Designed miniproteins, single chains, continued (3). Designs and how they scored, part 47

Each design is a single chain, and the fold is of that chain. pLDDT is the mean over its residues in the fold that is shown.

## One batch from the design tools (miniprotein)

Design m9715
Fold by ESMFold2-Fast:
Structure m9715 (fold): chain A 89 residues (1-89)
Amino acid sequence: DLAERLRRAAELLREQAREAEKRGVPEAAEILREAAERAEELLAAGDLEGALRALLEGLREAVPILAEAEGLDPAEAEELVEALAAKAR
């Protein structure tokens, strides 16, 4: 079931990348797309832990950029990362 949850998480990151691009934050969109692509590659190789790490690393890099661009509080950015990490379970 973890593989299925990680695939859903990667799909959510791709959706967030499209949202970021729509909002004019291409740096965050690229980071999220790369994280999703890397996670999908690792999932295909059977590396579930690697896939989870790739998704979380992408979120940790992209969310502060999104928070800065949208004028969000850094605490809210951290909550978003934790919420998306929880979705991977």
Scores: mean pLDDT 77

Design m9716
Fold by ESMFold2-Fast:
Structure m9716 (fold): chain A 61 residues (1-61)
Amino acid sequence: SKEEERRRILKLIGEILRIIGEIFDLERELETAEGEEAEKLKKEIEELRERLEKLMEELRE
């Protein structure tokens, strides 16, 4: 139904916004991080960006 589809879309948008906020916070931490700590943050940001891309693809379909 349209109601179920709307609910699914709203949940998906909520998750997308949450991940965007998390990426933003980690990118701020990365600006002051160096060496091994910076590499760990880069990896975490990369994984979150991949998850975001997949969710955005689901939203399109």
Scores: mean pLDDT 85

Design m9717
Fold by ESMFold2-Fast:
Structure m9717 (fold): chain A 76 residues (1-76)
Amino acid sequence: MKEEAEKLTEEGREALEKGDYEKAVELFEEAIKLDPENVEAWELLVEALRKLAEENPFEYSPKLVAAAAKLSVAKK
């Protein structure tokens, strides 16, 4: 489970590097679903959502705020 979450996080990171931010968000959300305490996946999800919010703030800003709040909890 956690090992699979790490793999999804790595795939999401590759999507992020390629500029496929929507795909990156999808992969990071799946990783978090498998391991909700994975701080790295939450940090990368926030980064991908920040990029999407620059282009479409109405759709992605609420998701970004929610993910950032959960990241602060996951670090504890």
Scores: mean pLDDT 79

Design m9719
Fold by ESMFold2-Fast:
Structure m9719 (fold): chain A 70 residues (1-70)
Amino acid sequence: DEEALKLVEEAARETDPEKMIELLKKAYEAAKDERVKRAIKGAIEYIKTASGELSQMVAKRTLKEIKELL
């Protein structure tokens, strides 16, 4: 899950929601823990429906959640 965490950290620094989603999809593929995968999938689904400002907050919240799981 180290690679997944790095990709989520990169997504949390992105301002473009499309690039953020691409990074989170890569993180999902790299993740091995089912809880980490669910957190990332939830973030992707939410970001697709949220405005740009909310997308960055969701990415940061997801990063914190994954760190607490590991």
Scores: mean pLDDT 77

Design m9720
Fold by ESMFold2-Fast:
Structure m9720 (fold): chain A 84 residues (1-84)
Amino acid sequence: MKKKIPKLTPEGQALLDEFLRDIQRKLDELRAAGVTDPAEIAAALDEIMKEYIEKYKDNPEVVETLKLIGDALRRHLAARAAAA
């Protein structure tokens, strides 16, 4: 018992899979459009995250997990920007 990951329902797992698929799809669309600015990419990903948080606002476990994923993505993009 050394992990801080909360228990997810099967529905929560399916929602996370859908969310990650939407993120991948958006990243592919931005890349195909020639968008290379980390700030613009971060803004697009943040919009998807906000949509999911609003859609599932009545499920706090899903919202908490989405926020953790969004925070990790923001840290990754910020690290790339700082390395440039």
Scores: mean pLDDT 72

Design m9721
Fold by ESMFold2-Fast:
Structure m9721 (fold): chain A 107 residues (1-107)
Amino acid sequence: ARALGDERVRRAEELAAEAERALKEGDYERAARLYLEAAQEYIAAGLDYARAGDYEGAAEAFERAAELAERVARLGREGKVSAETAEEAEALAALARALAEEARARA
């Protein structure tokens, strides 16, 4: 579980780096998609860490997911991405924050 979580974190970091490049190019919809994919990988990593009993690692992964999803929600508030993308990002950020708080309570 921990090794699987570590691999998912690596994938999430690669996706987030691609999102940063897309953001610098002004491709906001591509950046948002990549950030949300990275956030989903961090959530999966957090769940893998939690299954291994690593609640501190789980909390950190969920916190990273919330941060990336919140970046997309902010792009939505700036009118740079669709309302549907912004709504998905807000929901994912809320889920990731709730998971992080639960993991912190168990750490």
Scores: mean pLDDT 90

Design m9723
Fold by ESMFold2-Fast:
Structure m9723 (fold): chain A 87 residues (1-87)
Amino acid sequence: GAMRRAELEREVDRAIADIYEGLGDFYASQGDYKTAAEMYKKAADLYEEIGDTERAAESYNKMAELYKKAGDPEYEEWQKRAEELRK
């Protein structure tokens, strides 16, 4: 049958999260690490909200890699977050 409203809302949130991850990849490729990290954070938050812990962990790891490249010690916090979400 057709998707239920809750399933549709979850799929919309997932699509939005995928867009944010793609924007993060784009900005990272341009060297805009701050904007890239913000986009990955938005993606990770949405993936967590819908229960996609693996994709959330991937987005947090991408964020951590950008912080590490920038020399920012906050990368350790995002790595820990990603590890906690891995099954």
Scores: mean pLDDT 81

Design m9724
Fold by ESMFold2-Fast:
Structure m9724 (fold): chain A 56 residues (1-56)
Amino acid sequence: GPSFNPEEVRARHSNREIAERAGVSVRTVSDWFSGSREVPEDTRDRIFEAMVELSR
C-alpha cells in the first residue's frame, strides 16, 4: 500500500496537532478536511507537509 495514509494521520493526530505542525489555524485544517470551504494552495501544501511528517 502507499507509504502515506491521511486517514491514519487523522486517527493518530488531532486537527489541532496537524494545524500546529503546519502553522495554520485548527479551523483551516477542519475546513480543508470537511470540504466546507476552499483552502488556498499555500495552506494546503503546509497541511500536506505536516501530515507527511506526522505519518513518520
Scores: mean pLDDT 76

Design m9725
Fold by ESMFold2-Fast:
Formats: sequence, structure tokens, C-alpha cells
Structure m9725 (fold): chain A 70 residues (1-70)
Amino acid sequence: MKPTVLKPTGISLDEAVEQLKRMGAKILEEKEIDGKKYVIAELPEEFRDLTPPGLKVVEEGDSNKVIVEE
């Protein structure tokens, strides 16, 4: 299953992570690659087809897992 890749628009990565936590998301991993921060999270099934506010879809997945890139 592929995760959906999201990028913040008008909010910081930290704000995006905080919004995901308020939606009931489980933070699975936080990592840094080539100076960019990435957060891997699992959304509740009810929010699988919903893009969180302040985020845009960079790559559409087929699961409730999301990757948020800086």
C-alpha cells in the first residue's frame, strides 16, 4: 500500500503534525533526508479520503498512511 505524500501550504511542518494529531493521527516516524524533514503518520480510517487543511497532495496513495514533507 502506498502512502499519500502531503506538503504544507501556508503552515509549518510542526503545525501540520499538530493538526494531524488533533484528527487522531498516530505518528509512526519522523526522519530527515537531505536536510528536509519528513513525518510518517497513520490517519483514522474515517479520514482516509480527506486532505487535512493547509496541506496539498504531492503524490496520491491508496492507504490511510501519509507522509508529510517540509
Scores: mean pLDDT 77

Design m9726
Fold by ESMFold2-Fast:
Structure m9726 (fold): chain A 55 residues (1-55)
Amino acid sequence: MSPLEVDEEKLRAFARTLLAAGVPWEHVRNMVRALGREMGIPEERVERVIAEVEA
């Protein structure tokens, strides 16, 4: 996988871990956006990860 694909999978795993721990979805979205920005992932891809996890 490209480095970006690896980072997206890490972000997705992070989101799913928080949801499994009972973190409210609104906080998960905010934390995923913050982590995605810190990792340098493009905003469009962060929003796609959020949409995939929410579905």
Scores: mean pLDDT 79

Design m9727
Fold by ESMFold2-Fast:
Structure m9727 (fold): chain A 73 residues (1-73)
Amino acid sequence: SEEEIKKEIEELEKEIKRLQEEIKELEKEIKEAEERGDILRLVGLEIRKIGLEIQIELNKEKIEELKKKLEEL
């Protein structure tokens, strides 16, 4: 139903916001690792950041697909 699709979009938007907050905290840890010269930790944190950014993009694509379905209803 239209209501179920709207609810799914809202849940995905909340998840994107959560992931963005995680990236913000992760960027603080990245800066601290850079300042310490902790290369192994820095690499691990950068990989995790990339993973979170991919999740955000996938969720954005899902929202776009759901919005198109809403317009067709």
Scores: mean pLDDT 88

Design m9728
Fold by ESMFold2-Fast:
Structure m9728 (fold): chain A 74 residues (1-74)
Amino acid sequence: MSEEQLELEIRVAMAEMAAAVAARHPVTEEDLPLLRRHAEYAREVAREAERLGDEESARRAREAAERLEAAIAA
């Protein structure tokens, strides 16, 4: 695994972790700026994965972003 691929895997895992944490807790107004930053981060990770041709990592990051965005909308 290259350094770039390892970094991508870590970033995808971080995005998935943020989405999982958000799904377990009621979202308050105080949480919204943090969750928006994590959703943006997940979208950036998805774009990077797409650039690298890693369709599976891109899919995982997009799903994480969608879950974070759903938590914000609730």
Scores: mean pLDDT 81

Design m9729
Fold by ESMFold2-Fast:
Structure m9729 (fold): chain A 65 residues (1-65)
Amino acid sequence: SEVDLAFAEMLLALGKIAEQRGDYETALEYYKKALEVLEKMPPSPRTQALIEEVKRHIEELEKKL
């Protein structure tokens, strides 16, 4: 749904803000929540692109922890 998509995009934005502030653990929590929301949505190119972006951020943060 559009509401779930908007919520996932908000969580991704909050994760990016936390990461920019050096709060890697908080950023990881937001990214994981975004991924959980996105993975429960019907498959679409838009949803898949966001999943790939979130997964890249998670992978990069796991290397810093």
Scores: mean pLDDT 86

Design m9730
Fold by ESMFold2-Fast:
Structure m9730 (fold): chain A 59 residues (1-59)
Amino acid sequence: VTVEEVIKETGLPEELARRVVELFKSGMTPEEIALKLYNEGLVTGEQALKVREFLEKKK
């Protein structure tokens, strides 16, 4: 998983895409990452769903 792939698939800005890649490499699940970003108000529910689905395909 790369920052560029996250941006392309989810539409997140580079800063958030980088955070997604770091959390995924740290061993957090796609569901935990999506929920964390959503609860922090950093993404919309639609964006959170896209993050989860994208990362689940990369398992």
Scores: mean pLDDT 83

Design m9731
Fold by ESMFold2-Fast:
Structure m9731 (fold): chain A 75 residues (1-75)
Amino acid sequence: SNKDILLSIGRVLRAIGLLIDVELEDTIEAAKKAIEEIKKILEELKKLGDEESAEIVEKLLKEAEEYLKELEEKE
């Protein structure tokens, strides 16, 4: 349905924005907060059965988690 497509697109775009915010803020606190929100988006997409969008968001989540790891290693 058109609503499901729009919701999936909106969720992917929201996840992209959260990843950009992680890079721009460049803090452990911001990265942790963004990761929590991306995880929620991923769960919502999985519940919708949108496997393609879920795969994209999962890759974004992994990038955010790797960025957090790099920040924590510099502490």
Scores: mean pLDDT 83

Design m9732
Fold by ESMFold2-Fast:
Structure m9732 (fold): chain A 65 residues (1-65)
Amino acid sequence: SSEVQKYKELIAKDPNDYKAWFNLGKALFAQGRLAEAREAYLKALALAPDDEEIVAALQEVLAAE
């Protein structure tokens, strides 16, 4: 998918871009790629540990597994 590819390219340029990791997780979740979405959300959360939106997204993917 173009969206997953876009965020992977952004992460390749800046691996510390937590918003790119978060958006990658959202794109993967939309495709039903739950384990990959969880990993992307965990990376985003490690970079932005107080971000309640990332925490909520991680809870949503865990509930879908």
Scores: mean pLDDT 87

Design m9733
Fold by ESMFold2-Fast:
Structure m9733 (fold): chain A 80 residues (1-80)
Amino acid sequence: MEREIALGVAEIARGVGDILASKGDYRGAGEMYELAGRILEEAGLLEAAAEAYRKAAEAYRKAGDEERAAEAERRAEELA
């Protein structure tokens, strides 16, 4: 099913994001969490997508990328 594939791919993206964040690559982590959010949103998993976008926003803030952080927060708010 599309949802099962989306969940699996999003889990991989989130896992890579967690690894990047643990290494201090917060920009890379934000990009991976944002990718997870997009995959989940396209699959109609809006609550999970909102959570992924919130993680992306936090990572982008830690990276000093306030514009991408604000964009990810706005996406999360729209979906929650």
Scores: mean pLDDT 85

Design m9735
Fold by ESMFold2-Fast:
Structure m9735 (fold): chain A 66 residues (1-66)
Amino acid sequence: SEIEELIEYAHAHPDMSKEELKELMRKALEIYYKEGKLTEEEYEAALKAIEAESSEEVAKVSEAYE
């Protein structure tokens, strides 16, 4: 399956950047949405969460150094 291919790719490339990992997660979500395993609302919420995760991490790190 396409999901298994993405998991194998991630396993073969443990040195992937956070941006590459986010890209793989977005692709996995698109596959689940196409398979009808996610609603449109769940898909949109998950995409927003992936985008927000990097900003939230940066914000938390910035707060920790104040």
Scores: mean pLDDT 65

Design m9736
Fold by ESMFold2-Fast:
Structure m9736 (fold): chain A 92 residues (1-92)
Amino acid sequence: EREEVLEEVRRDIERMDSLIGLTPEQRALVDTLLELAEKGEPKEKILQVVADAFGISVEQVEKILNDEDEELLASLGLPQIFVLDVVRKLLE
């Protein structure tokens, strides 16, 4: 169920914030992505928000999500990797 995925993502956000201490900007980003998914916004809108936040293109975000750019993925910090995990779950 879609709602079960959304609830899992909410729990993941709270858990990650507790474990590593997300910045206000990082927390706002994952909360925004969750809100967009809850509203049923298209995949392209969610990817654009992530691309803008990371300072990369939508094409680069899709390559990372498809495990096609290991070098770019290796350049990311733990909070950015967590954001990508949230996006993967929301796009299922």
Scores: mean pLDDT 78

Design m9737
Fold by ESMFold2-Fast:
Structure m9737 (fold): chain A 63 residues (1-63)
Amino acid sequence: SEEAERLVKSAKYHLERGDKETAKRSAIEAARLLGDPEALERVQKAFDEGKYEEALKIVEEAV
């Protein structure tokens, strides 16, 4: 999905600027749009563990 790709790019941009809250929100929205419940669960778990960069890699690989 082009929309999911755009949200992943937005998440990376905001994380680079130190806006963790916006980055997390965009990444979770992207994961929801992918329609893959396993990917969504892994992204959520990575964020819960404070692993922001790992969470973004999971979403990026799922696109």
Scores: mean pLDDT 84

Design m9738
Fold by ESMFold2-Fast:
Structure m9738 (fold): chain A 78 residues (1-78)
Amino acid sequence: MLEEAIEITRRRVELLYRAEKHSDDPEEMERIGREFLRFYTEELPRLNELIAKSDLPPTKIYEILAEEARRVREELEK
């Protein structure tokens, strides 16, 4: 459960990073846009379901996801 939520969060951070780095590339931005559409229609509803069904308080889950997002961001910038 938590591992899947972390994986979804990692994919979101990677998409955001790619959008920032390729903002001047129309072809890449169109590809990223399609991946964001898939994220919002498939992955985000799943993430919300996982959080709602977790035994952990939502605040603790978001703390874990925020820390993982930070780590992924740092790794991508290296």
Scores: mean pLDDT 83

Design m9739
Fold by ESMFold2-Fast:
Structure m9739 (fold): chain A 80 residues (1-80)
Amino acid sequence: SEKEEILKLIEEGKKLRDEGLKLLAEAKTRQEVLRGIGLVLRGIGLQIEATLKAEKLAKQGIISKEEAEEIKKLAGMEKK
């Protein structure tokens, strides 16, 4: 289902972002810093994509507005 595809994108994006942030915190070389930044940016990109798809599905009535809001929070767009 479309909702399951979106949740998979969120999970992948969160995993990449968390991995990148961990690498940045533990980085001892410039190459590790650049790799960490790349992972974070890729993760954020997937989370944004998932958020936009969730909003589109809610607008089309395929999922509720409440579900779209929960998806946006899971994607990390509504944090800190």
Scores: mean pLDDT 79

Design m9740
Fold by ESMFold2-Fast:
Structure m9740 (fold): chain A 106 residues (1-106)
Amino acid sequence: MKKELDEIVERLVALQSRPQSSPEEVNQLLDELEKLLTEENALEYVVERAEELLEGDEAQQATAYLLAMLVLNELSRKKLETGTLTPKEEELLKRAKEILEKLENR
């Protein structure tokens, strides 16, 4: 799980480092990430990776934004489907929102 997530994150950073990235290629990598989010610790690991990427260059920060949006969308969908989130999921949702707020105010 973590190795597969790291490989996808590295590929996302590489795409964001290109002068013109393909939205289709980015979406394909995000779909691969979303499939891994069904694993118990995957959401937490994605949030941790996004927080680390905030301290990086522009391509790393763009990747942090994409990862935070993915987590936000997944947890928002779960809340709509189930009516509730676990305390851990609520904390991860808050952390994802904080990443997005930091990137908007940079």
Scores: mean pLDDT 80

Design m9741
Fold by ESMFold2-Fast:
Structure m9741 (fold): chain A 65 residues (1-65)
Amino acid sequence: AEALHREGEALAAAGRYEEAAEKYEEAIKLDPNYAEAWLNLAGVLARLGRYGEAVKYGKKAAELR
């Protein structure tokens, strides 16, 4: 889970937000309590204009902290 999250961070830093979202989703499948992966997924989804999903997943991250 953590390795996939770090791969997502590298992709997001490169501006590859759709691929970054995919890696964060994979990290969450392995560890649904990974608050940081939910938060970062919300961030890249907002950059992609997917605001409804960004809000939903941002709330999930907050609940896990």
Scores: mean pLDDT 80

Design m9742
Fold by ESMFold2-Fast:
Structure m9742 (fold): chain A 90 residues (1-90)
Amino acid sequence: MEEAVRASAEAELASVPAYLAEADELLAKARELGDEETAEYLERRKAAIEELAAEIRANLDDPEKAFEAVVALSMEVMGIGVAKIIIEKL
């Protein structure tokens, strides 16, 4: 279980640059549309993802803390998905 949690944490860390790049693209689109509310939301999600990535890196040897941080990171990534729906479909 510990080994599987670490593998999941490392996989999520490898995905962080892609999550941040998607957030940056959406942030640029939100600002082009004058949607400052969604832009502020996306900036908050980016900051949270960066903080959670740091927590995962600090706790790779602690499966309980690593798992908690991975779950939290997944929720922040879902938040970016919600912003994408708002920008592209509303």
Scores: mean pLDDT 82

Design m9743
Fold by ESMFold2-Fast:
Parts: sequence; C-alpha cells; structure tokens
Structure m9743 (fold): chain A 62 residues (1-62)
Amino acid sequence: SAEEHLKRAREAMEKGNYVEAATHYGEALRLNPDDPEVRALLREAVEKMKKNPKPGVTPPLP
C-alpha cells in the first residue's frame, strides 16, 4: 500500500501534478511515519507546488 502510494506520487511528479504527488507522499508517510526519505520527497513536492502553481485548463485559441 505504501509502495503503491510512492509509485503514484512519482508518476504525479513526472506529470507536474505536484498537489497529487504531495497527497500520495503524505499517505505513504501516514502508513510509514518513520521514513525520512518519504518525508523529504513530500517536502520536495510541496516546494514544487509553491514554485509551480498549476496552470488553468487551456482555453480555446481565437
């Protein structure tokens, strides 16, 4: 279960979905709270969220 969350978080990071990545790293950390590596990955995802706000859906071009 924690491994599944880590896999989904990595996929989200690759897609630039940092909010989803942070959620999945957070769930992995909830299941395994003493994992400093997961905590570091969660911190990275949160920092990416702050520096790269999600753009809105692409509007139709005129």
Scores: mean pLDDT 73

Design m9744
Fold by ESMFold2-Fast:
Structure m9744 (fold): chain A 65 residues (1-65)
Amino acid sequence: MLVGEDVEANIKAGEELTEEAIKAAEAGDYRTAAVKATAAALLYIAAGKVELALEAVKKVNEVEE
């Protein structure tokens, strides 16, 4: 399992990628949004935070609506 410091770093990176994915979706760049959202979800899963991964995907999807 990841140590606490690595977990925090992965969560922070996932947050940054989620914001970038939202910005890409708002700009109509759905390909970049999908890639960044997937990367963020994988980082959250690696940190053991599956709920954060699901929330990130939901936020990006809500921008398209």
Scores: mean pLDDT 75

Design m9745
Fold by ESMFold2-Fast:
Structure m9745 (fold): chain A 99 residues (1-99)
Amino acid sequence: SSTQAKSDIINLFKKITDLAEKTLERAGYDTSEVRKKGNEAINIIKNKKEITPEQARAILAHAFGILADIVALELGDVTPEEAKARILEHLDGIIKELK
């Protein structure tokens, strides 16, 4: 159902943003902007009457991008500053797709 799909997307997104915050905090970086944008995205999703299949795919693609950035940071392939910038760009991409 549409309600179940929204709930699942919100729960997945909350877990991914929580993981991003914890990973960046362990690296000694401020996460206030990640938290703020993550909450904005969740509120937009929650307040949408319907999420189209195209919007759902875009949200999931950005969410998997955030996971890839976290993995890259843990492996030392990117700096914490680069990871934070990429994560914020993915969050902005979700917000833009939903507006």
Scores: mean pLDDT 83

Design m9746
Fold by ESMFold2-Fast:
Structure m9746 (fold): chain A 88 residues (1-88)
Amino acid sequence: SMEELLQKAKENARDIVRLFASRAPKEIESYLKEQGKEELLKLAREVASFPDDAAAIAYLKEKGLSGTERALVLVYAEMIRLKEALDA
């Protein structure tokens, strides 16, 4: 649960950041696949390489995404970037 993740983050931030970066993307992927929205995962991988959130938001709005869909894509994109930073 989110409460368990927050509590553990206070105890060992380094390991929890790694766990979050590994587990949360898989949970989001499972949720989006269940909803038939796998295309949002592709968009998230694209915008993860964008220079800033403003450029990403403009791109996603042009693609016709709702506010909720844009938020999910941006969250997943940040998780991709976080995982890449931890793996470097």
Scores: mean pLDDT 73

Design m9748
Fold by ESMFold2-Fast:
Structure m9748 (fold): chain A 58 residues (1-58)
Amino acid sequence: MEGVLVRDDGTEAERLLRGYGILPGDYVVSVNGKPVESLDEVVAAITPQTEIEVVRPE
């Protein structure tokens, strides 16, 4: 699967993503239509107006 897995590592990325309703186990595919390859890139791309595309595997 393409995307970045969110892990419960107690990092600032996990804290920030929880504020957006994104939980450990979700995959972030893109931020504002831009593909991301790491959680650091997700955090850097997030703004108050950001649209985040996630996939939740079952």
Scores: mean pLDDT 71

Design m9749
Fold by ESMFold2-Fast:
Structure m9749 (fold): chain A 68 residues (1-68)
Amino acid sequence: MLDELAAVLAPLRALLDEAAEALRAGDYEAAVAALDRVIAELERRADDPAARKAVALLRRLRERLRAL
């Protein structure tokens, strides 16, 4: 499960690293923007179950960050 998710996210690692760095800096708006870009890329792969699961997980994370 996690390995399949990691494989789907590997091409987007740079964007995920941007999101993680923004979170560590407390820049939640920048983190949300980076996550939105990752979600948009994964949504183009909607036929992939791992991509759909990644989108659901990242959307929940984004909603939590926006609630701060």
Scores: mean pLDDT 75

Design m9750
Fold by ESMFold2-Fast:
Structure m9750 (fold): chain A 96 residues (1-96)
Amino acid sequence: MDEKLAENLIKRAKEAKTSYEVDVVLAFAEIALAIGKIDYEKGDYENALKTYEAVRKALEVIAKKARELGDEPLAQTAEDGVKTAKKNIEEAKKKL
């Protein structure tokens, strides 16, 4: 994922007004995390790390927005995603 896509996810999360809009942004963040994992499996640890850091930041904004909207299950899903991204960041750093 490029840096512009990460910035767009964060912007969309901040501007989201409904749980549905937050859920759509969460789905894109999860796809981005999966693409980062593909880069990791191919040995592209530098690009994987950049993607994981971007996704972690986006998921933190998504979790906060979901909680502000009262959608605790959606916030929990995003927070679990943050934990996964942090674990993936540490694994990618070990390979560099």
Scores: mean pLDDT 85

